# Designed miniproteins, single chains, continued (2), part 109

Each design is a single chain, and the fold is of that chain. pLDDT is the mean over its residues in the fold that is shown.

## One batch from the design tools (miniprotein)

Design m7769
Fold by ESMFold2-Fast:
Structure m7769 (fold): chain A 120 residues (1-120)
Amino acid sequence: MEKELEEKLKKLQEKISEEIKTLSEKEQELAIDAALVIRETVELFKKALPEYLPKVTEIIEKAIKRLETEPLFEALKELLEELKALLEEALAKSTDPEVKKRLQEIIERIDKILEEIEEY
């Protein structure tokens, strides 16, 4: 699972890196911020909530497939919305204050990125 997830994350990052080459500087920064928050989300689930890793893997695999046929920001929007829903589920079920704080911080960063994507 973890090795498969790491391989899929690398593939997603490679696809994002190729897609951004034709974008404006502001759009490139937004896509990079999205890639960073996706990585941070995966690292949090690996460290604190490994029971969610199968769902995270499915979400990332779906995003990789969408990037083959959809514009970058449409694929990123759906990926971030699905990750946010999973983070909110984890937040509601978590009893650890430290984990709750980390989940909330990532959710807020995703919300900011989603608001900026709506401009495109």
Scores: mean pLDDT 85

Design m7770
Fold by ESMFold2-Fast:
Structure m7770 (fold): chain A 90 residues (1-90)
Amino acid sequence: MLSKEEALELFDKKLEELYKKVKEKIENGSLEEIKKAIEEYNLEVVDLEEWLRKNTSDEVYKEIFPIFRKKVEEIEEELQKLVDERMEKE
């Protein structure tokens, strides 16, 4: 099972990779590609949450879960802001 530090590093890296992928589609893609990228992001976040739950102890999961959710919420807010800015220019 992952330690707290290993879990934090792993999901930070994965969430950053997902953020960059969606951001690229918001900047350079069509509206349909943006919607698809956001849907894929949401599915990947759910999969990552379930994977963390299965690969950490209950104690570690309780500590990392609020940090994970806060990071996801911050990314979702940034992505929404980028989408809104893109839509205002169209």
Scores: mean pLDDT 85

Design m7771
Fold by ESMFold2-Fast:
Structure m7771 (fold): chain A 77 residues (1-77)
Amino acid sequence: SMAEETRKFMEELLSRLPEEAHPAAETILEITLKYLEKGSITEEEFKKAQAAMAELRALVPREELERLAREALEKVK
């Protein structure tokens, strides 16, 4: 399923992120999985995801995050 594939990808990505980025990444994963399962999220969950994305961007440079995401995607193919 798309949710299972997304979980595997996000778990692989999380394993490659710095430990301090894990809380933000876990929050994004939780909300993404809820969206995929239910087709919608609450305004509160959306704001929580935005805050988590801002935190992740502050901790991990965009170029580095994109590289780690590509490596994670290749691993779960």
Scores: mean pLDDT 82

Design m7772
Fold by ESMFold2-Fast:
Structure m7772 (fold): chain A 81 residues (1-81)
Amino acid sequence: MSPLSNETAEAIKNQDVERLRETLKKAIEEGRNAVLEVVGEAIQAAQEGLLSDEHRRVVLELVRPHLSPETLQNIERSLRG
């Protein structure tokens, strides 16, 4: 796994909202592919019932300005499980 994917998984598992926010900010600085890696990990966690409402909110708030509306709609749907 990439370092960003591992960091995201750990933040979600530990219910660490600030760690997730910091990981997302780092991904945003690295570019679209890094953002999609973090989002992919969050989607996986949502499908496993491990994503909290707070984590879902943080992901959507931080990625919203950086992705197309179509991509955001697909992510929002996937994050609901």
Scores: mean pLDDT 80

Design m7773
Fold by ESMFold2-Fast:
Structure m7773 (fold): chain A 98 residues (1-98)
Amino acid sequence: MLTEEQREQELEAGFAALKESVSMYFEITRRTVVSDGASPETLERLKKMVERLEEVNRAAREAGAARAVVDLTLRADEDGKVELVLDITRVDREKLLA
């Protein structure tokens, strides 16, 4: 069991590590999408990424963290290249959650 002070320190380090982990997973997924053009395999990887983000949000909540917002954009370029953009922000957007 952790003290409140230790939990605060772990929260900061944990959130940073979670952001990095998600960013790395996003980069791997993006490379797959670019190479294969949104194949069924890529769609399954995107689904797993969404599940991972849900786990991150749940862990942050249990640690008493602030609200986290994840913005994910998937689009096709004129060249037929697929772009996937991930941004993780801590924003208190009450009207978005309401």
Scores: mean pLDDT 56

Design m7774
Fold by ESMFold2-Fast:
Structure m7774 (fold): chain A 100 residues (1-100)
Amino acid sequence: AKEYYEKGLKLLKEKKYEEAIKYFGKAIELDPTYVKALAGYLLAEIILDPSKATDEFIEEFKKFLSHVFGEDNPEVIKAVKALELAKQKKYEEAIELLEE
């Protein structure tokens, strides 16, 4: 899973968003618990279509991740923050957060 995630991040930095989505999708297929890959997938989708970054969408995603992985999970906190940064069009900061 990690190799597909790393390829997705590289493509995201190269602004190849549709290709990044495909590689993050492969990482999620291999490991559905890979929170970073889920965040990267949604970040790339938001960059392609910023209308997807609604407060309701981010809150629903936060509730879903908190329910599955735990409310205080550091990866969940980073994933939610990355999507919040993407809503503000702070894409470079969002990508950096996923690299941690």
Scores: mean pLDDT 79

Design m7775
Fold by ESMFold2-Fast:
Structure m7775 (fold): chain A 79 residues (1-79)
Amino acid sequence: MARLEEIHDRALAAVGQDPAARQAVLDALGRAAAAPTVEERKRHAREAVRILHEADPSLTEEEKEELIREVERAIEEAA
């Protein structure tokens, strides 16, 4: 739990210094929220995580995949 919060805070800090990357993440999350199907919501959410991973190269591929799984699970539970 504490480690997940630390990773999330680090990801936000990484994009916080790049206004374009931060806006791209927010835009992708906005598209996910507006998407009419669960699969499209997951697609846009994966894009947001991908942008975060590109903005913070210290995020590992394993951490990126774990974040994607957690976001997809949250979308499925909200559907």
Scores: mean pLDDT 68

Design m7776
Fold by ESMFold2-Fast:
Structure m7776 (fold): chain A 68 residues (1-68)
Amino acid sequence: RRYSGRVELAAYEAAKGKVSEEQANQLAAIAAEHVGDPELIKREALKVPGVDEELAEEVARAAAEADA
């Protein structure tokens, strides 16, 4: 019964300031699409240009914590 918007916001906040706003929004969308699967979120995040493994892991962790 969690709102997808919380996961999206957490992923966006983890990425903002480290990548462009458009890329941060892409990461938020990825997190919302794959709620409950942090490993898949990390894999999909790595496909976004300018996202390294450290940022992808941080986004996946933030999304998982927001879903809890």
Scores: mean pLDDT 78

Design m7777
Fold by ESMFold2-Fast:
Structure m7777 (fold): chain A 73 residues (1-73)
Amino acid sequence: EKEKSVELVEEAIELLEKGESLSDVIRKVGILGVKLGVEETAEKVVKILQEGHQEGNIEKAIEDLRKLKEELE
């Protein structure tokens, strides 16, 4: 359901904005995506987070997550 996909993306954004580490957010998103049955969305979120982690650019990762949320809504 698209609602669960949107919720997963919102959780990822909230965790990053609260200052949780990218590694912890990636792990939590992966697990939650499986539990919610939105694995495709979780893969997209993890890819954005992994790219942000590699580049050291959390702000860009948050922007890309917001874009993904808009595409799902």
Scores: mean pLDDT 80

Design m7778
Fold by ESMFold2-Fast:
Formats: structure tokens, C-alpha cells, sequence
Structure m7778 (fold): chain A 79 residues (1-79)
């Protein structure tokens, strides 16, 4: 499974748990695609800032362990 698919699953689970609507973040994207679109944008933004594949995987693992980190990661890479 690629980084985007794994990150999309984590984002969806995290936002559902925190009662945050994906429609508020991406109002014109269907909810089932919103997490994938957000994951793709986040991976691309991290690559543009020179984040290595190993470091991206660590970030993904940290988000799975601590969903509160999602807001900080989004604010850092997708202002």
C-alpha cells in the first residue's frame, strides 16, 4: 500500500474520531475522496520541502499513535 493510501486512511479515522467534518476542509470534494485528496496534497507539500520517504513514514506513524499531531502537520505543510 502506498504512502498516500495509508495516510488517507489515518486522516479519515483521525477526523472521524475528533468529530471534524471533511466537508469543512474540502467542501467541493466528496467525503470519500476528501481524505485521499488531502493526503496527496500533504505528501506533495512534504516532498517540496525536502522531507525524505523515511521521515514521511515516521510522520505517518506518529499520526497513527497521536492523532492530535494532524493539525500541526497540516499547519506546517499546508497553510
Amino acid sequence: EDEVSKLAQIIKATLDEMDISLELLLPEVPANEAARVLAQKLIEAMEEKGVSAAERMKIIESLEADPNQLYKVLAKYLP
Scores: mean pLDDT 71

Design m7779
Fold by ESMFold2-Fast:
Structure m7779 (fold): chain A 90 residues (1-90)
Amino acid sequence: SSLEIELKRLEEALKKRNTETYKKQKEILKEILNTKDLEKRYELIDEWAELKLEDRLSGTDASEEQKKATIAQIEAQKKKYKEEIEKEIK
């Protein structure tokens, strides 16, 4: 699943650079994968998206266009993750 792929990417990123935002993102993704409550999984996906956005935009000299593109990418990933968990229920 895309959630499992993202978790593995964060685990590899943590080996190279141990950051607080990476640790929090990893914890949330693990909780999503372990939770059976659909509402809680949606909440955790939203929380993951907020942390991912903070990680990508904090301390950057990114243009307004680049920031909008980053937001759009994270929103697309959030939608994809929600769609995947809905399909896993049946």
Scores: mean pLDDT 78

Design m7780
Fold by ESMFold2-Fast:
Structure m7780 (fold): chain A 72 residues (1-72)
Amino acid sequence: DAAAARARAAEARARLLPEELALLLTLPREEALALLEQARAYYESQPGDSPIRDEALALLDELTAALEAHYA
């Protein structure tokens, strides 16, 4: 079931998000944002559809939003 697989991936992202955010917050804001931008550009450059790419982009979007909210 693709919906169940996506739900499991969302649960994994929810668990990873706090840890990844905590690591990013150890860096200066500009370095953290540059790393997120580089990762995003890499995954966006991948040809075709990929569940891994889609989940990585979703995690990067959530990390970027959380980081921006922290520095708001």
Scores: mean pLDDT 76

Design m7781
Fold by ESMFold2-Fast:
Formats: C-alpha cells, structure tokens, sequence
Structure m7781 (fold): chain A 86 residues (1-86)
C-alpha cells in the first residue's frame, strides 16, 4: 500500500514550509547575517520539519522505506534551491 494521499499532503506541506524558510533566509542575508550562519540555521529548521513529517507519516502507517524516500527527495529539492540563494 502506497499511502499516496498522506504522502502527497506531507510533500505539499513541506514544500510550503521550505518556501517560508527560504524567504526567511533572504531576510537574514539582507540584514547582513553571514551565508554560512544562514545555511546552518536553515538546516536546523529543516531537521525539525523533517522530524515532524516523519512522525506524521509513521503514525499514519506509511512504510519506513517510503518515508525515507520522501524525506530524501525533499532534502535534495531544498539543497538545490538553497544553492540558488547562496
């Protein structure tokens, strides 16, 4: 069973929160916060969001392999977008 509905919901929610985090990063950079510090702060926030997403999927009965794949895809997407910003 693929649990498509819950995975799609989590993906959409995570993408929205990643957008918010990247907007926050632009504000920090505009205020003169060093790029390295911004990167570390964003990575910490991403870990928190991924933990929440993982727990939500786990409680919904999504198989671990599918959760790991989703989180890996979201992390890669985030890093690509972060590289365009920094």
Amino acid sequence: MRHQKILEEIREEMRKRIDEMLEWARELLARGVPAEQVRLMLEAQLFRLMDIAEEKAKKAGVPREEIEKLLAELREEYRARLAELL
Scores: mean pLDDT 82

Design m7782
Fold by ESMFold2-Fast:
Structure m7782 (fold): chain A 106 residues (1-106)
Amino acid sequence: MKVFDPEELVALLRRWAAEARKAGLPDEEMAELISRRLLEEAGLTELLSSLSPVEGLEYYLAALRVHRLLGESVEKVLEEMLKNKMSAQEFAEKVREELEKREAEE
């Protein structure tokens, strides 16, 4: 599974968005195409096959944030999100609460 650096991820998303705009795709189709392409590039298509491409991208972005903040593997975080049937937003909130607890204990 590929873990993107924030700068690399932003550059890839901007490049693909520019390509999709040049092709005249509507915003919704552009979001789906970019999401699917990123999941394929990250090697996550099979793991996140139960989700829409856009939902899969949201899960991956949440897992990348957790990986950067807590050092947990992206794959392990994604598997936990899927097992608990948590939305990306619910998982982000849980991570925020855990970080606040850790800061209070240090």
Scores: mean pLDDT 74

Design m7783
Fold by ESMFold2-Fast:
Structure m7783 (fold): chain A 87 residues (1-87)
Amino acid sequence: MSREEVIEKILKALETEAEELRAEGKEEAAQIVEDTAKRIRENPEKAIEILDEAIERVKELLADDPATRRKVISVLRLAKHEALKLL
C-alpha cells in the first residue's frame, strides 16, 4: 500500500466518524476529529504525532462523555495503527 493510499484511508475513516458524530449531535467530538483530519492533510508526515495529540485532547475534552470518548479514541487508535505502516 502506498503512502498516499494509507493517508487517504485514514482521512476517509476520520471524516466518516466526524459525520456520524455530528449526526448523533456530538458536535464537539466531531470538530476534534475534523480538525485532526485537516492537520493530517496538511502534514501527512506527522500523522502519528497528530493522532497521539488528538487522543489526549479527546481524553481531556470528552471526560464527561465516556461512551463517546471511548468510541472516538478507538477510531483514532485504529487510524494510528494504519499510520504505523508508513514507518
Scores: mean pLDDT 85

Design m7784
Fold by ESMFold2-Fast:
Structure m7784 (fold): chain A 72 residues (1-72)
Amino acid sequence: MSPEAIEALERGKELFAQGRYAEARREALRALGLDPSNLEAHELYIRTLEAQGRTEEAAAGRARLAEMVAKQ
């Protein structure tokens, strides 16, 4: 994973811990844009959707993540 993707993921985790879910989601999406196969970035993105009450989008994200894990 690129240094930029790692930085985005770590920043997103910090923002999530602070309750700044919209900002955490932007950083998770930035990490996914740089490394689309990063499972931690997918998990963070799903968690931000759940925290914001975006249940349908979170469920879709979980299904996609499960498919990615199953193919490994």
Scores: mean pLDDT 82

Design m7785
Fold by ESMFold2-Fast:
Structure m7785 (fold): chain A 76 residues (1-76)
Amino acid sequence: MEHVEKAGEAAHAGDAEAFDEHSTKAIEELEKRKEEIAEEVAKELGISFEEAKKMVDEGIARARAERDRALAALKA
């Protein structure tokens, strides 16, 4: 979570290098905790673990795409 906040701050400040570092670490933490997050989401939403895992996978894919887009904009 810390790295998500720092990535946001870096993006707001226009610091492409800090954004790259913190957004990469944030995505790595999401990947590492993917099953744990999916189980938590399943419990919170009352859905199956399989559905929650698909939602988390889609969320990570969107986060990567948004990170790449934001990083490209910061380097423009």
Scores: mean pLDDT 77

Design m7786
Fold by ESMFold2-Fast:
Structure m7786 (fold): chain A 83 residues (1-83)
Amino acid sequence: MPPDEKEIDEGVIEITYSSLLTSARHSPSNERAAKGFEEMAKKAKNPEVKEELLRMADALRAGDWKAFEEEARRYAEALVKYD
C-alpha cells in the first residue's frame, strides 16, 4: 500500500495477463497449456496463487477461453496482492 503503487500494480497485472494469454494461445494445444499451468501450480507456494493456476488449467481443458481469460486476470491480481 505504498504511494504510487497503483501504476506499478497495473503494469505488473498487464504484463502478467498478456504473457499468460500469449503463452496459452500459442501453445500447440489447450492440454499442453493446461499441463504448463499445472506445473507452475506445483511450484507455487501460495495457496491462492496455486488455486488460480489450477482453475486456469481446468478452463483450458474445458475449452472455455472466456473462463481462462477471467482466471488469468485473477491470477495476475492475486500474484500482485500477495506481494
Scores: mean pLDDT 78

Design m7787
Fold by ESMFold2-Fast:
Structure m7787 (fold): chain A 64 residues (1-64)
Amino acid sequence: SMEEAKEEARRLLRDMIAQGEDMGTIMARLNEFAKKHGLTPEQVQEVIDAVVEEMLREARAALG
């Protein structure tokens, strides 16, 4: 499903960030994944926004 593809994309993005990949490499790999799974550029942006929000939430939980 598209929701499963979005979740997989979020995990891929988090993994690349954790490994210290550069932004160009991250965007290239994320875009390739999106094309393979039929995600639009807008859905890719939703994935990026969701990962940022999740990381902020996790940081807050770790501090509280």
Scores: mean pLDDT 83

Design m7788
Fold by ESMFold2-Fast:
Structure m7788 (fold): chain A 75 residues (1-75)
Amino acid sequence: MEKLSLLDLLELRAEVKDDGTIVVHAKSERGEATVEAKTPEDLAEKLVEKLGIDPEDARSLARAIFQAAADKKAA
């Protein structure tokens, strides 16, 4: 299976819902996907499945997105 690096992403946007669900919109040359997750682990798994992102990169990105969402909610 061909894997995408983070550098192959043309667009990445994350939104936080009132219930704590994070919605991620990602676009690459290979296509676009929207994924929803309540945990960083679930988000990483969905990014691997839907976009073919490297699992280690997906886990790092998912944790960064959830941390940024928590910081934004606290502000």
Scores: mean pLDDT 72

Design m7789
Fold by ESMFold2-Fast:
Structure m7789 (fold): chain A 85 residues (1-85)
Amino acid sequence: MTVKVTVTVPASDVEGALAVAAALQEAVASDPAITPLSASLEQTETEIVLTVVVEAASEAAAEAFVARVEAAAKAAGAEVRAERL
């Protein structure tokens, strides 16, 4: 299944954005059931938005991936949204 995860960080928190980007890369790299399809970074005057689209081999793999990203984002004080495509 295809899952889109969007992580939003304040534009003033560049270190937080880098930490979230590293955590997203580790979450993808640590699970062979997760295949990265696309990644994008959009910066506005107020926010840095990191979007990753992945293909998960199972619903359990998708939920585990989202949970890892949410845990990393929470540690960085970032907001996370996950949606199925």
Scores: mean pLDDT 81

Design m7790
Fold by ESMFold2-Fast:
Structure m7790 (fold): chain A 62 residues (1-62)
Amino acid sequence: MTFAEPKVSSEKVKEILDKVDNNPSVNGKEVARIVGLILRAISPDASEEEAEEALKEIEKII
């Protein structure tokens, strides 16, 4: 069964959001960018490489 196996787990997304919420240095523009990168990483049209790139960009911010 290959349904609902996202390239990025919901647990990983929650971890990123928790880090953003607990990091006072992340401003609203950076939050918007992180959300955009999460949406790219979980997109069914994104490749595994694109998902990894998006996660790396998020880690550079938080």
Scores: mean pLDDT 75

Design m7791
Fold by ESMFold2-Fast:
Structure m7791 (fold): chain A 77 residues (1-77)
Amino acid sequence: MEELEEAVRRASEAIARAFKLADETKGPLGVEIRRKAGELGTEIMRHAEQGDVEGVRKAAERAEKFLNEFEEKIKKM
């Protein structure tokens, strides 16, 4: 239970950062970031409801990778 709670917390922090990045990003890229953050949030919640710690942890890693990729794209704009 504690491991699941920590995984959900980490995933939620990554999703919150993604929504913040979307709000700070103008134009179509911001819309895309918000959409992907929402999809990842849904995936995280589904795994959490099943008690799937590994699934939540992998979704958190995907969210962190997604953030890094879009931060890099924004720097090039």
Scores: mean pLDDT 78

Design m7792
Fold by ESMFold2-Fast:
Structure m7792 (fold): chain A 71 residues (1-71)
Amino acid sequence: SEEERERLLANARAFRDQVLAMVADLTPEQKARVEALLDRLIAEVEKTGNREEFLRAAQKTAREIQDIIDE
């Protein structure tokens, strides 16, 4: 539904803001990579609007971000 899509987008944007605050001390290259992954997640939510697909995309994005942080 449109209401579900709007809620998922709000959640994805809040997640993006929190992650960017947490990674503020990373290198510019690492921050750019994290930002690209978060932008990809938001674009995915905009296209699908489906909670199950969002959760799978969010889990994948979280794992990839953690790998960058652990460098």
Scores: mean pLDDT 81

Design m7793
Fold by ESMFold2-Fast:
Structure m7793 (fold): chain A 104 residues (1-104)
Amino acid sequence: SDDLYRRGQLYIDNRDYDSALGYASVLRRQGRLDDAIDLTEQILSSTDDPYIRAKALLLLGNTYERQGRLDLAIQYYRQSRDLYQSLGDTSGAQQADDRIQQIQ
């Protein structure tokens, strides 16, 4: 079985950021939170695609929330919400806003 973190990095190298985000999400679900954060930050550093960036920011919010780092989670959720709002993605913005409201 291939290591999920290494596979995620290979997808970043190939500019397949949706697949890379998928691997970061699996790492988060498995409790590999530092690996999920690192991979997601690599995605954010690798692309200017606003939809990929909005998804990555939401995933960072979810991952920091799972770590109990609620101030960081809220910060990333707000960035994700604002970016989804700028894109006219009301569903994405609502997902981030719902998390902010549940924490605060």
Scores: mean pLDDT 90

Design m7794
Fold by ESMFold2-Fast:
Structure m7794 (fold): chain A 108 residues (1-108)
Amino acid sequence: SMRERQVQEAVEQMKAYILKNKEEVEKALYRIAEAYRNGASLGELGRLFERELPELLGLYKLIFGLLNDIEKASEIFKDVLIEAGVDEEVAETVAEVLKEITLKGLEG
């Protein structure tokens, strides 16, 4: 479908961005994962994403908007990070953070 094609295009763009900016992306992801483990608020983590990883956040939001499925969007984000060579534990933590931010946003 057109929506499936748009999701795949966003996934490929996300992967390409990570591979092109790997060191900067990994540093930002590690910082977000560490902040989350140290008890940073979802609001602080959201601001950190917007400041450090605005392109990835934009692509995640696009994927979520196309799917309207938080679990699936979070899984896709995690899988793309792992495929791009990001540490699995970091990828899992950061994907969970985005899921929690998205859920809180929907709650108002």
Scores: mean pLDDT 86

Design m7795
Fold by ESMFold2-Fast:
Structure m7795 (fold): chain A 87 residues (1-87)
Amino acid sequence: SLIEKARKLMEEGLKEAEKNPLEADGIVTVARVALRLAQEGKSEEEIIEEMKKTADELAKSYADQFGPEAAEAVRKGAEKAIEELKK
């Protein structure tokens, strides 16, 4: 189920937190959005679209506060989570 996929993504993101904290933040942030929307009964297409929007917003926020390298790391994590949800 989409709920199970989103929960798995959150767990995988939390495991990455010690090695790659910025990528982990990207993964966990979009996975939380996916979990919430899946619990609300949203379609996979709707969930993926909101995850992409959240990833863009998060990366922009990181760029503004911490610079482009931090933004790229967060975006990379979020993109990996989005692709994993599609499997």
Scores: mean pLDDT 86

Design m7796
Fold by ESMFold2-Fast:
Structure m7796 (fold): chain A 56 residues (1-56)
Amino acid sequence: MSPEAREAGRRVAEALQRHGLTPEQARAVGDYVMRTASPEEARQLAEELEKAEREP
């Protein structure tokens, strides 16, 4: 996996934890995204979740 995809997956996991998922669930989703999504899709997901945190 590219470093950018790994970073985006980690950001997705962190954002999901702030949205109320358990660390285990957030980690599983982040891992799934890193394995199946393109780097651009993973980055878009991270950005979407981060935006939702700024103004839910």
Scores: mean pLDDT 74

Design m7797
Fold by ESMFold2-Fast:
Structure m7797 (fold): chain A 71 residues (1-71)
Amino acid sequence: EEEKLRAELRKLLTELGIAQKNNDYEKIVEIAKKLAELFLKLGVDKETIENVRKSVKSPEAQKILEEALKK
């Protein structure tokens, strides 16, 4: 289960990088929502979540990841 969630996380991070390169803000927001859910389920380190938030071009996506940090 965790192994599958980790694989999904890696896939989403790759897709996020592509969406950011293409300035696809709609896709960036969609991916950020999925990442926030996975970060909560996996108990990902707050520093890691913050680094992803800082790398994201979309203000809406940054706010989604910031809300995940508060839980």
Scores: mean pLDDT 80

Design m7798
Fold by ESMFold2-Fast:
Structure m7798 (fold): chain A 75 residues (1-75)
Amino acid sequence: SSARQQRLEGGGLLATAELGLRSAEEYGLPVEKLEEGARAARQAADLYASHPERQARAEAIYRRLTELARERREA
């Protein structure tokens, strides 16, 4: 894929992850939805390998959603 296509795809995945985090914090989400958001964040981080600020944002969302999913599974 072209760099432009990777950036567009990464942006969509990052937006999905950000919405997932917001929904988890405001409403609570089942573990399956937390894991979906974490997967989107990880994919966005991979696509933003050459964009450190966006990669760091995606990685932060991935860590938070993964932690929430872990807590949900251990409850």
Scores: mean pLDDT 83

Design m7799
Fold by ESMFold2-Fast:
Structure m7799 (fold): chain A 110 residues (1-110)
Amino acid sequence: MAEAEAHFREGAAALEAGDLEAAIEHFERAARLGDPLLSGLALLLLGVALLRQGKLEEAVRAFEEAVRLAREVDPTLAALALRHLAEALERLGEHERARRAREEADRLLA
């Protein structure tokens, strides 16, 4: 899936440049076109870009989807997504959900 990989690379470059709007568009395309690992990575970085824009509810949804896709494929990626999910949930005032996300991340790496 060369197209999904190209969108992921362009999204990563846009994110490093601080072009959050371009990063979001490219990561959304990469997430739709990629295999579960690439889609999980794209959704993690989509969540990071959304979090930087202050789109907390959208970031939570992106991180939750990243966890779902990564859980069976890459426990390290799932744990990273759970930690970012916890940060977004804390900013929303969802302290109990954030605590549970961190506990699950710690269990995946145990």
Scores: mean pLDDT 88

Design m7800
Fold by ESMFold2-Fast:
Structure m7800 (fold): chain A 83 residues (1-83)
Amino acid sequence: AVTTLELSGKSVEEAAREALNALVDTGGTVRVVYTGSEKDREKLFEMLKEWAAALGAKEVRRLSENEFEIVADSVSKGQIVLT
């Protein structure tokens, strides 16, 4: 299942944390809708790529100007320690 989060109006840091929490909670695909400046959208995309990779996500992709998708292949709930 795909979980869609509307994070417009939050800070980049808050949006990133909410998206990553949803990724960990669902173990599935998370779609993020974030409207803001282009600079803030790019910063969010970079943060999602770095943190999602650290959590073992397979891919973070841009779907549109204000939509991103985080694809989880095997997110282990409770033990995401990349050594």
Scores: mean pLDDT 74

Design m7801
Fold by ESMFold2-Fast:
Structure m7801 (fold): chain A 93 residues (1-93)
Amino acid sequence: EAIKIAQEGREKQEEIRKLAEEAIKAAKTEGMEAANKYLDKMAELVPEVKPLLEEAKKAKTVEEMVELARKAEEEAILLVGEETSKKILEIRA
């Protein structure tokens, strides 16, 4: 029942964490432009955090980009959690 919805939500949160880790690693090891690919994928998964990810792309330093990417990651995970909880409540209402 709710297990499948909870599992899908957890998998989406795991994908967000993975994309944030890949973006940060790319920015630190390959340059800030290499991170843009992962930031774009995160925005596709959670369009609500796109403004934060666009700010990350405009960052002047790797440290600033990492901070904005981490903030977008945190907000995206919370939004996915809220969406998942709402879906579970709807099927068990």
Scores: mean pLDDT 83

Design m7802
Fold by ESMFold2-Fast:
Structure m7802 (fold): chain A 89 residues (1-89)
Amino acid sequence: MKITVKVTKLSDTEYRVEVYVDGKLVGEAVLPDGGSATFTLPNGYKVHVTKVGDQVGVAVLDPQGNIVGTATISGLKVGETGEVTFEIP
């Protein structure tokens, strides 16, 4: 299963997060500074996204809550999109 997380900088304080599973959009949120969102995937895996300053941290958790992947997106300008991809069972 392929998880793709897209992060778009909307302003200096707000980022849009979109989570895709095998190319299908499964969740979307707008994060302010210090904000976080958790997306539960159809297979019970979760994607945690947290925005702190100019960094967006992404963690993928298995159904038991173990971290199976992490990534950070940083350096985006307003209107730019960053993307990270994870492969899970």
Scores: mean pLDDT 84

